# Ledger of designs, part 30: designed miniproteins, single chains, continued (5)

Each design is a single chain, and the fold is of that chain. pLDDT is the mean over its residues in the fold that is shown.

## One batch from the design tools (miniprotein)

Design m17027
Fold by ESMFold2-Fast:
Structure m17027 (fold): chain A 87 residues (1-87)
Amino acid sequence: AEAAKLEELLREIEELLEELGVDESVRESLLAFASRSLLHAEAALAYLRAARLTRRLGVEPPEVPVPEEDSVEALLAGLREVIAALE
């Protein structure tokens, strides 16, 4: 079910946000964004996983962007910045 899959993705996102030590306001904004749809949740999860990898590789991760409520593009722009930091 879509609802069950969304809950699962939101759980993973919350765990990653806690692991990365983001501020509560950023956490709230990103969770609100991710809860809009499966696509939003998948985009947020991919971004956070990439951010965790940059930390693991010893490079400074880019600041987690606060997404606009109706924009996937802002989150994708953040993901591109994370990928650029890996290079």
Scores: mean pLDDT 68

Design m17028
Fold by ESMFold2-Fast:
Structure m17028 (fold): chain A 67 residues (1-67)
Amino acid sequence: MKLTPSNRATIQKATGLSDEEAEYAAELAGRVISGEISGREAARELQERYGLSPEQAEKALTAAAAG
């Protein structure tokens, strides 16, 4: 999924993720929207891969899905 600069900045402000990490969060959000994975699986992946809290993972997925 292509991130707009505004969408990327929103994810980064919520989580502290890099540009590439924010893009991956948006890819996971896209996979949740398509039904490939659950929101719980996407949040778990972000927590395990980037050390995000459950709250940060949920914020990242919500921001990515909204933008």
Scores: mean pLDDT 77

Design m17029
Fold by ESMFold2-Fast:
Structure m17029 (fold): chain A 85 residues (1-85)
Amino acid sequence: AAAEAAARALLRAADVMESRGLFEVAKVLREQAERVLESRDPVGGLREAIKNAREAAKSIRDAFLAEGAIRDALRREDPELYARL
């Protein structure tokens, strides 16, 4: 389902952020994955996850990297859901 695909994308993005030493961003993404699984709106949950990840990044460069990682993971997990963002 869309919520499970969104959660998997966020967890993959968290792994990418952790591999880059962005541990706080990775933590936020893992917490957002849990919220998306409980959500009735995976698109809204993904938008909120992108916003919160960007805020946690504390730099413009890291914010773009975090959003990019989420979008790249989502394109792989569920391209139809990605098109709805």
Scores: mean pLDDT 85

Design m17030
Fold by ESMFold2-Fast:
Structure m17030 (fold): chain A 70 residues (1-70)
Amino acid sequence: EELFRKAGEAAAAGNVGLASTYAQEGAIKMGYDEKGASYAGLAAVIAGNLGLTPEEAFNLAKRGAEIGSK
């Protein structure tokens, strides 16, 4: 949860690499599998490139983890 929040903040700041790292680590820590973590990281990069807010980026990363993990 905390790592997803940091991912959202990093994405909103335009630091997509850091956003991806935080989203992937957050997904793993919350019990999502490797595929879920990969989807969370990709979603965080997309959110950052689209200029989403921290909250929107957080929600997108979390949804990515859910979709990717089964």
Scores: mean pLDDT 81

Design m17031
Fold by ESMFold2-Fast:
Structure m17031 (fold): chain A 64 residues (1-64)
Amino acid sequence: SAMEEARRLAEKAVELAKQGNYAEAVSYLLKAKTLDEEAAREAIERMKAQGLTEFAELAETILS
């Protein structure tokens, strides 16, 4: 389903952000948002919880 695909894309965005690949992380967040905005929001919250606060806040602004 689109929701399951959005979750997978959001999970990949979190992994990429943890690796410091911020450009690809943003790309995957945008793809996730187009399928399910909540999945992208949850990924951003996970990034904040994992100490990626600065990038997460920037990504949240870009995705707004």
Scores: mean pLDDT 85

Design m17032
Fold by ESMFold2-Fast:
Structure m17032 (fold): chain A 88 residues (1-88)
Amino acid sequence: SLSDELEERFAPWAATLSDDEDAVAEEIARAAEERGIEIELRTREPLPFPEAELRTLAAAYALALGVRRVRAEGETPEEALRDLHEQL
């Protein structure tokens, strides 16, 4: 999946994080907030999963690339994730 692909790209950094998924999400959110990272999510249809999960992935992406703003948009959540991935 696209989430698995993004996770694979961040594996070296992720390996330094806790095995607790909640602790990892909190660490990502904290680091993004400390660096003033802005996340914009724009989808035309409702997300089929928690928005927090997509925000965590976008924040991890921004941290890994050293960017201060990430925008992901599409008509579907899958298109928004693809847009995020193609910003590599």
Scores: mean pLDDT 62

Design m17033
Fold by ESMFold2-Fast:
Structure m17033 (fold): chain A 75 residues (1-75)
Amino acid sequence: SEFEKYFKEGLEALFNRDYETAKEYLEKAIEIGEKEGADKDLLALAYQYLSVALRLLGEEEKAKEADKKAQELLA
């Protein structure tokens, strides 16, 4: 799926320490996944990795919002 494609690209960028690119791909993955009704566990995982990228970019408040979204999906 397009969600899985962008999610994978985001994780590869995170592994390469390209946090800006990771953020972009993970945000795109989440947007697509929410529209397509992707599995909630995978969406939560995407939000968790987005939170990691955001923290490494110094975007602490956005990281907290991503963590909250992940928790809501797993509740």
Scores: mean pLDDT 87

Design m17034
Fold by ESMFold2-Fast:
Structure m17034 (fold): chain A 84 residues (1-84)
Amino acid sequence: SAAQALLERVAARAEEILAAIEAGDLARARALLDELAEEVADAVLTESYKRIPDPEELARAEALRPALIEETRRHGLAELRAAA
C-alpha cells in the first residue's frame, strides 16, 4: 500500500538520520530531515486527493503543505536538538 511504502521510506530515512547523529554530522541529519518532511507532506496530501472529491477542498488541503512541512521539521529538530 502507499501508506506501507511511506512507512518503509520513513524507516530508511530515520536510519540515515540516526547514523548522521551518531557520526556527529548534525548538518547532514538536518538536511535528511528536511527531505523527509517534504516527502511525508507530499504523501499525506496525495492520499488526501484520493479521498476528497471536491476540487476546492483539494485546494485547501494543498494549502496545508507548508504547515505540514514546518510541523514535521519542528518535531524532528526538537529530537535532534535533544540528541545533540
Scores: mean pLDDT 72

Design m17035
Fold by ESMFold2-Fast:
Structure m17035 (fold): chain A 92 residues (1-92)
Amino acid sequence: SEEEKLKKLEELVKEGKLEEAVKLAKEIIENSSDPRAALRRVLEIFKKNKEYEAGEKVLDYAIYELGIKVTVEDLEPGVELALKRMQEWLDK
């Protein structure tokens, strides 16, 4: 189920297995009956765990490879991820 995959995604992100997490996130979105809702839930998991670079990779894939039409609601998590990564880079 999608909920079981989302739980596994959160575990992978918390364990720092980011390459596996990105791969699973892409799979969740591709196989979802509502890819836009799945994208939002996936991005919230990455954002909650401060994994902004990995979250950006998933967002880029969804937009450019899958052609998902993002709304302001869909984009807000992705924009926040990009902004937090830029801020973290500037603080170094």
Scores: mean pLDDT 76

Design m17036
Fold by ESMFold2-Fast:
Parts: structure tokens; sequence; C-alpha cells
Structure m17036 (fold): chain A 94 residues (1-94)
């Protein structure tokens, strides 16, 4: 993997880890290890168009959730993915 691409992915994995610490109920339910989260970000980096469908899905879950913590988490995760998409676009434009 390109070192700059790996650094972008690692930075966003750390931001997602901090987000999960703010939403312990979601972290307990989600139970996705860092290695699988990294593979997800690597797959998204190969297909930037997939970000829009994933973001829309997360925003839909947030809007339809009756649990405030779950709703707030998915809204924050959608914003995190929007930021990751923009950083990956900047990287690919170099």
Amino acid sequence: MDPELNQIIENFLQEEEELLKQFPKVAKLWKVPKEKRKLRFEALAKNLDAFDNLIDGLEQVAENSSDEEIANFYKAEAELLKKLKEELKKFKEK
C-alpha cells in the first residue's frame, strides 16, 4: 500500500476508534475488530462511488433509529466517512 494512503486510512481508523469510545453501547453491538475496519476503508478507497451509498445508508439508519445514542453514532459515522472520502479524493488527485 502507498505510505500516504496507509497514513490516511490509519488516521481515520483512530478517529473512528475515538468515536466508538464516545458511543459504548454501539461499540458493544458493532464488535468489528480494527483489522476488518481497515479492510473496509481500503475497499472504499478502491471504489469512491461506494462511499455515497454507504453514507446514505448510515444517514437513513440515524433518521429511523429510536435510540438517541445509536442515531447520533450513525450520523457521526456518516460525517467521518464524508471526511475520509474528501481526503482520499485529494490523495488521488496528486
Scores: mean pLDDT 81

Design m17037
Fold by ESMFold2-Fast:
Structure m17037 (fold): chain A 82 residues (1-82)
Amino acid sequence: SDDVMDRVTGLMFEGMRLIVDGNNAMSNGDVDTVNSIMSRLEGIITDLRGLLPSVRHYDPDMARRVEVFIDYVRQFIDQVRR
């Protein structure tokens, strides 16, 4: 449905923006902003995982892109937290 696809697209765009902002915050030593962004990215992964069964039903290609994006965000969080 359009609502599911709009939500997925919105979460992916928010996640990409947060990764950019997170890199900028790390470069500036803004620890509080980094921690806030990491928490929001974890929330985005949870929301995207919850939407995956619906996305696979309507658009298997988009579901594959979402899984790749989730892995990318997880790697970013792991790298920042180490």
Scores: mean pLDDT 88

Design m17038
Fold by ESMFold2-Fast:
Structure m17038 (fold): chain A 56 residues (1-56)
Amino acid sequence: SRRDALNEKLTQLLKQLEENSSDKSKVNQLVGEILRVIGDLIDLELEEERRRRALA
């Protein structure tokens, strides 16, 4: 599912963040990507909530 794919991507980004913790430029890039994935997860939750409410 989209949620599973986003969660997997988040896990991979967190692992890369730990592996590259000494590279400030890479850390900043990865943090930005993590925040974007979190935003996508929130949007997905809002879309699913809207669909659940579509039946009144």
Scores: mean pLDDT 82

Design m17039
Fold by ESMFold2-Fast:
Structure m17039 (fold): chain A 70 residues (1-70)
Amino acid sequence: SAAAEAGRAAGEAARAAGVDPEGMRKMVEGFTKGVEAGTAEALAEALRKAARDSGNPGVEAAARAGEAAA
């Protein structure tokens, strides 16, 4: 599914960027909320919020990768 591909792309980007455990937790929380909302826009917005909350550029890169895959 598009959501599964977005999640995989975001996870790969976050790992490549060396996102810390707190950033990873925020990203997973954002992804879960976005998937539950059922739209690519909601997923992208939830991931961007997680990136802002984490203060980590790696989470922002992961959000962009997930949005592109959706």
Scores: mean pLDDT 68

Design m17040
Fold by ESMFold2-Fast:
Structure m17040 (fold): chain A 99 residues (1-99)
Amino acid sequence: MEELLKEIKELIEKLKELIEEKLPKEVAEKAKELLEEILELAEEMLTEKDILKLVGLILRIIGLILELESLVKDKEILELLEELKKKLQELAKEVIKSL
């Protein structure tokens, strides 16, 4: 789980760099805000022991990813978002297994 969180943090940093480079400033600021909220929720998942609260965190992360995907047309950013989604899904599976 710690290794997956590290990989998620590294992907979010790469995404922030590409977003800053490729997107208009207002869109970039919103996209970075969404990425930071996704990271905070992913970190919260590691310590959550209540299954209903954990499900709520997962659903919120899904909503933020969908909002982020709606803002982005760049293929390279979308490909990294797909990798981020995969890592977040693996993190959710490992957290659920730890309950």
Scores: mean pLDDT 86

Design m17041
Fold by ESMFold2-Fast:
Structure m17041 (fold): chain A 70 residues (1-70)
Amino acid sequence: SMDAYMRRYDQAMDLIRQGTDANIRQARAILRDMIRAMDPAQRRAFIRHVARRRGVSRDQVRQFFDNVMS
């Protein structure tokens, strides 16, 4: 469900905010696994939810996730 994806997103963002190399690696792994598990429709819905919650454009969210997947 979208709620489950948003909870995992929040977990990853909290790890990034803590700023240690280990936490950043763990956050990137969580985000990569989550994004890889999504079909294209789920990915589009997730990007919209994250963009609305953060008050940023969908393009900014896509750029962030592209960086994570690199």
Scores: mean pLDDT 87

Design m17042
Fold by ESMFold2-Fast:
Structure m17042 (fold): chain A 68 residues (1-68)
Amino acid sequence: MEVLSPEEAREVLRGLREYVLRDPSTTEEDVEAMFEMLLSHVSDPEVRAEIERERERMLAYVRERRER
């Protein structure tokens, strides 16, 4: 399996976060797919926990943005 280093994973995580915050067309499914893809390339449990926490934050953000 191709595996990202902790530093590479954190760079990708930052990019995904910025993308979600800047693109109002991003859906919950998009967030889930992007974060699952990142998690598939990360084996470090500490970094995986950071990614999961940010995924929860981004999902909440997208849901709140779509509420009417």
Scores: mean pLDDT 80

Design m17043
Fold by ESMFold2-Fast:
Structure m17043 (fold): chain A 74 residues (1-74)
Amino acid sequence: MSVDEVLSLIKIGMSVEEIKKTLEEAGFTFLKEPEDKSGKQRVLILTPDGRVVELELELEGKKLKGKSGREVAW
């Protein structure tokens, strides 16, 4: 699964709980979970095929405002 496919699963306006549920239901495992706080934060997930993806999530008023991501090479 590509980073773009991961990013497509989470939508602007989602809460932290909705983001967690969506990614967990899609088979991702959190290595670093999102926090319910405003501003930018770094989240790490393990894909079902064993890749690590770093997401940068920006929250405003408990809702997702911005998102980006990259694969982490070990």
Scores: mean pLDDT 81

Design m17044
Fold by ESMFold2-Fast:
Structure m17044 (fold): chain A 57 residues (1-57)
Amino acid sequence: PLPTPEEVAALQAEIQRLADELRNSTDPEEKQRLISRLQEATDRLVAMNEARAAAEA
């Protein structure tokens, strides 16, 4: 139920990859898809961090 350090690290790596692809993309459709995926990945990372913080309390 709690995210593992490996899952957090994998998600952070995916966020970095998506951000790099967005910076280098010139295709409007690709940029829109990358922005959407980046937002979803970021929201998931926030949720994972909140779950870990709650477990520490």
Scores: mean pLDDT 81

Design m17045
Fold by ESMFold2-Fast:
Structure m17045 (fold): chain A 100 residues (1-100)
Amino acid sequence: MKEERDKKLKELLRKVYEGEISEEEALEKLTPEEQEIFRIKLSIIEEIELASGLSEEEKKEYIEKILNSVTKEELREIIEELREKHNRTGFTERLLSIIE
């Protein structure tokens, strides 16, 4: 059951990211706990897309990692990896604040 819920969350997030459904439609299908992580992931994806100094390949890599993550701890690990590779303090501080 939980694996099916995690899969549904990932599928809905990808559909919103790709413009197939609205954020509102996706959130209606999710529990309050799932809605929190969904909004966090979507906000992080938006910040990565808007980031200057990342290549399109790097943006795609990190967005895919976010789309495939399950927990807030996995999100933090992805952001710390991005920080170590790119030394983008202000950008990564913003991403971490979205999780907190």
Scores: mean pLDDT 77

Design m17046
Fold by ESMFold2-Fast:
Structure m17046 (fold): chain A 91 residues (1-91)
Amino acid sequence: MSKEVLEKLKKLLEELEKQVEKIEKKENIEEQKKKFEELLKEMRELVQKYRSLLTPEELKEIQNRLNELNERLAKLIEPEKYKEELEESKK
């Protein structure tokens, strides 16, 4: 049922958002990042498996929310990684 699939996807999005919040609070960053990656994988597998059961509007909403969470996570992690790479290249 499309409603049940949508509810499962929304639940995974809530879990992903919770992991991003914990990373923002600098709580067990490595562990939370690993959990985020596992949940993201599960989310992508469910979207791929049940894509035909979702309306284009529901799929767009899920993709937009997922993109927001990915952008939010990237802003937390990428600046530090980019800074470190620039420092290493100057050695």
Scores: mean pLDDT 71

Design m17047
Fold by ESMFold2-Fast:
Structure m17047 (fold): chain A 89 residues (1-89)
Amino acid sequence: MTVTRVEVELEPVSENRWYGKKTVEVTGDQLLVLGRLPSGAVHGVGATVSKPGTYNVEVEVEVRGDEVTVTVKLLEDPSANATAVLPAA
């Protein structure tokens, strides 16, 4: 299966939170969303869409204590929304 890759540039929303949004055309059912922080760090989350199509992707990264939470929302397919919790490096 073909994996569609999208890179979203994130901007600071608060001291420990970053946000970005990008439109992507998904040609299969697998989407890899990569959020890029201003520091250059990149966090990835996989999502599975119900059908190919054009999606508006929203990415939020929050660092709290020893955890990094990456949340991905697809406005056209909320069932594909994904969250990953990673150890803070």
Scores: mean pLDDT 79

Design m17048
Fold by ESMFold2-Fast:
Structure m17048 (fold): chain A 81 residues (1-81)
Amino acid sequence: SETEKLEKEIREKLIEKGKEAGDTEKGKEAAEELIEEVEKLAEKLEVPKELLLKGLIYGEEALSEEQLKELEEREEKLLAE
């Protein structure tokens, strides 16, 4: 699935950073923490986890106008609380 592919990219990037810093395990922990945080944020915003992961990895430019508008509307609701 697309979500699994995006999660794999995050894990690979953070594991590589951890490796460069001399602590591969720390990189693994950071990846799992980030994925968990994205999952919680997706639940709060009521959007697919895939949208947040895609935006995080490739930037907002990788999201369609429709997807960006949906995220903006959800953020406005969250900030209004």
Scores: mean pLDDT 73

Design m17049
Fold by ESMFold2-Fast:
Structure m17049 (fold): chain A 97 residues (1-97)
Amino acid sequence: MNPLVEKILKRTADIVLKELEEKYGLTPEQRELLRKAADDMIKVILDGIEQGKSVEEIIKEITALADKWAAEHPELREAIYSLRDAFILTVKLILGT
């Protein structure tokens, strides 16, 4: 596992989660749920890199995970998809040269 990639993903999550909390007026419980969604997305990305998956495969897995989280928490759908889009961009910048 590349420790620099994990650090970048965690930093991206912290920035995006703060912006989403301010934009959507998230409760502490909603913020915690969104943090769990972010942690799940980071795990998928790190596991995908370790397994040698393509950028396209990792993006597909992030998208599927975001759809699952949005289905379970429809009130957070827009925030979850914003988080998805931030991680997709980050994966493309790190791996999609």
Scores: mean pLDDT 85

Design m17050
Fold by ESMFold2-Fast:
Structure m17050 (fold): chain A 106 residues (1-106)
Amino acid sequence: SAADALAAEGAALLAEFRAAASTVLSPERVAELVRLLEEFRDAVLAGDEAAAKEAIDELAELIRTEPEEVRRFVAAVFHALVSGLAAAAGMADLEAYVTALHAELL
């Protein structure tokens, strides 16, 4: 089903983010970011764009606290994966919001 396909995209996003972030961040920081990304995924699966924006705002603020090189790398992974899930869900406003947040993290 379309719902099953979106759930699979969300699971793939979490796995890929965890793998990429683990190359540059501590296990504790990866766990904190993944928790917010799980909140984002759950909001997207529920069709709750407001909750999804709240989760990614918190995630972006945590990424902003990292040193520039780490921040740029994690922000790029964040943008690619999070905008991908928003696109898969047909959430054009959320995609635009993610793109604006990514620009602020650079």
Scores: mean pLDDT 87

Design m17051
Fold by ESMFold2-Fast:
Structure m17051 (fold): chain A 110 residues (1-110)
Amino acid sequence: GSKEKFVQGVLDLFEELVKKTGDLVYSTQLTLDLLEGMALIALGLYRVVGEAGKPLAIRVLRLVIEALEALKEWLEKNYKDQPEARAKSLALIDARIAEFRARLAELEAE
């Protein structure tokens, strides 16, 4: 579905970034910045239109979290040859997942 296509699009973009930059950590940071931008735009809509924007904000936060979980699994499977860079990238992803999960829980409780 659209969710699976979005997650695959994020993974495809990440691989192209790694290929072009030669830097796993930097490619991770760029991917995180893009996904954060999407989450902030959706939260901004909720802030402006209130309850009418809440379902979209929840959907976008869930989609971003799912893409980050998939990216984490992808890094664990495919970058074993770069253990230090992989560990740094995984730490960045885990921190961002925790942040977005906390925000999603707060939004769902509203």
Scores: mean pLDDT 89

Design m17052
Fold by ESMFold2-Fast:
Structure m17052 (fold): chain A 55 residues (1-55)
Amino acid sequence: MTVYVNGEKIELKVGEEKKLSENYELKALDEETAELTNLKTGESKIVKDGDEIPV
């Protein structure tokens, strides 16, 4: 799957986990969805393939 952070393309394999910043971590759940975790609050949300992530 692919997401965008400040206009930069970030590619993830299914099951891959990647730290996007000091406050955000992304885990690819499948080819279309990933879990975005706010490390400051511990809250998570689902993001989709092609989404732009504010960090």
Scores: mean pLDDT 81

Design m17053
Fold by ESMFold2-Fast:
Structure m17053 (fold): chain A 68 residues (1-68)
Amino acid sequence: SEEAVKLGKEAADALINGDWERAEKIFKEASERGLARQAGMAAGIYALSKGNVDAARKAVELGKKYAE
């Protein structure tokens, strides 16, 4: 969904900048909306598109952690 993509991109930007606390908060918000899995996938794809493998890996991990 468009909302999941928006949340995912925001979370990926936080992870790329090393703001782990902000990324966790965004994934908690996504979880409350049932969008954690989709947001994690979107964040991973976006981070990979920026060449940041570490951020992509963390995005997938957080998406799984906060998935329903």
Scores: mean pLDDT 83

Design m17054
Fold by ESMFold2-Fast:
Structure m17054 (fold): chain A 69 residues (1-69)
Amino acid sequence: MSEEERERAIRTAKAWAKLVAADEALTLALMQRNGGMSAAEAREFVALLRAGRYEEAGELLLRGIKRAS
């Protein structure tokens, strides 16, 4: 995983935080369906975004993408 991929994931996580604020249920459904996350991982992702822990949220997002492939 490159440093550029990691930084992109963090920026993507920050963008997802705006969707969580608008529609948490949709975010949970999308992360499970397309993000490669389990229900528990999707809930953790939302919790990390709400806490402003974007680096950790980005790591979970990248892990999900690898599983979805």
Scores: mean pLDDT 77

Design m17055
Fold by ESMFold2-Fast:
Structure m17055 (fold): chain A 79 residues (1-79)
Amino acid sequence: SLLEEIEELMREVEELMKKFVESIKKGDYETAIKYGEEVIKKMEEIIEKMKEVNPEGAKIMEEQKKEFEKYLEELKKKA
């Protein structure tokens, strides 16, 4: 179902975020940026799917994605 697809994508985002954070802790900003870009792509897919079943949640995730994109741009200055 669409909800199961969203839940699976959310679990993938959580796993990627853990890898992103660990890469930052190690000072591996290049690897962190790659995981961050994967997170953004997965968030975009979640947002598209959420618009059909939870439009309010989609808007919240759009805002979270924008904040994360800003953080990732700052991180790119260090790579």
Scores: mean pLDDT 87

Design m17056
Fold by ESMFold2-Fast:
Structure m17056 (fold): chain A 95 residues (1-95)
Amino acid sequence: SLTIQEINDVLMEVLPEALELLRAGRTDEAARLLLSALQRALRVDTDDLDVIIARAEELGDLLSAELARLLQRYRETGDAGPLEDFLQRVLDSEK
C-alpha cells in the first residue's frame, strides 16, 4: 500500500530544485517539475489538479494536497508567491 512517508520522500527529492527554479523566475519549469513529482508520488496519470487534490486528501497527505492547491492557484492567477513561500517553509521545517 502507498504510505504518506513514501509520497513525501518523492516530493522532498524535488522541492529544493523547484524552489531554486522559482527564485530564478523559472516559474513554469518549477510548476512542471512539481506536477510531475505529484503524479509520480501519488501514482496518478493526470494533469487535472482537482483529481490530484482529491487523491492527496483521500490518502491523508496534507503536503501533496496543499502543494497541488498552490499549483492550481498559480495556474489560475499566475501568482507563484504563495507556492515559493510554502516550499521555503516546508524545507525550513526539515532542518
Scores: mean pLDDT 86

Design m17057
Fold by ESMFold2-Fast:
Structure m17057 (fold): chain A 93 residues (1-93)
Amino acid sequence: LELLAKGFDKSEKELRERLAKDPKDQAAWTELINLYVFTGRYEEAVELFEEALKLGIKPSKVMWMSVSRAYERLGDFEKAEEYRKKAKELGYK
């Protein structure tokens, strides 16, 4: 058995419902962006990150690292390294 697409759909719906109730839920933004990155949806992950920044969300160390990985996969190595540094500044391993 597998937990790929079905697990994504359920988790995305749950996280988007959380954001509909509290658009400034930084933990929900972090989890949603991380979900998109780990399911290979790199461009969408970057778009979600840009939306979070427009709302004034302060990125978590996990969010910086997840977006860094997305940019790396998209070939933007300059942004990937810059965002990795921000994650480390906040205490990411």
Scores: mean pLDDT 80

Design m17058
Fold by ESMFold2-Fast:
Structure m17058 (fold): chain A 74 residues (1-74)
Amino acid sequence: MTPIAMARLYMSQGDFDKAKAYVDSAKKRYGEDNPAVLYMMSELYKRLGDYELSEYYAQKAKEVDPDSPAAKFA
């Protein structure tokens, strides 16, 4: 299972501590400017109620690579 898939699973369960840990793992594995990581940050901030940061990271991911695997998690 990818760290990105695990982060999304824990976000849906409301376990933001584990979700954040998997987002950090994805950042280390893929790089923080990777579209998949940027979409994960977007989802995390959306779940935390920071809609401005959520939109920022989603748009940044699309600017880097609109056809990336991250688009399948958006």
Scores: mean pLDDT 74

Design m17059
Fold by ESMFold2-Fast:
Structure m17059 (fold): chain A 76 residues (1-76)
Amino acid sequence: SRFDELARELERLIRETADIMIANNDQAGMARLQQVMGDLQADLSRARTDEEKTEVVKRYTEEVRKILAEAKEKQA
C-alpha cells in the first residue's frame, strides 16, 4: 500500500546515506543517522493510525534527504 511504498523509499534513502558515510569513514555522520533511525522507530511506535504512521515516514524522509545532501557535499 501507500505506507509500504513510502517506508520502502525511506529505507532506500537511509541505505544510500549510510553507504556514502561508510565510504567516507564519516563516524559522526553515522552516529547522527543512527540517532535519526532510533527516533523514527520511537515515533512509529507512538503512532496509533495509518495516517499518523504515514506522516511520521514523510517527516523522516525529509530529514534523511537533508542528511543525504550534506553527506554528498562531504564526498569532495
Scores: mean pLDDT 85

Design m17060
Fold by ESMFold2-Fast:
Structure m17060 (fold): chain A 89 residues (1-89)
Amino acid sequence: MLPPLDRETVKAMGRLVKQRVDELLARGRLSEEEAQRAKEAIDYIVENYDDPEKRIEEISKITGIPREELEAAENLQEQMALVVRKALG
């Protein structure tokens, strides 16, 4: 089992992933709506880093990603990566 991440580490990861989303938007790879939804999902992952069930439920609602795909993403990093990957198409 991987040790649980602290909130500050998760916040730092979220900032880096949102920076990547902004780069994809600037390059025309995402629409403004797609970028906004991805960033909202990332912020939700960060704020609910210690509540996996609530995190999965709300990200699924925000992004439309099936719960089963989010549950298969074994950790926060994989969930953030999945959000960006699904936003790209």
Scores: mean pLDDT 80

Design m17061
Fold by ESMFold2-Fast:
Structure m17061 (fold): chain A 81 residues (1-81)
Amino acid sequence: SMQEILDEIERLAVEIEELALKFADALEKGDIEEAIKLLEQIKQLLDRYIELLRQAQAPQQVIDRVEQLRAAVDAKLAALK
């Protein structure tokens, strides 16, 4: 249902934010292995988030912005490896 999609979008947004804060903390502490792990998790959640935004028929501008964020995460992963 549309409500289930919207509820999952909200949960994913919160989880992505929590992981992003943990990623920032890992970088500050120099824990590169943990930072990479957290970015891989963020990447997977962003892919799911984009899929759900498409199912919810979100404006293309919103989808494009999240896809840009996902690309930035991928670039950051390449830089840390």
Scores: mean pLDDT 89

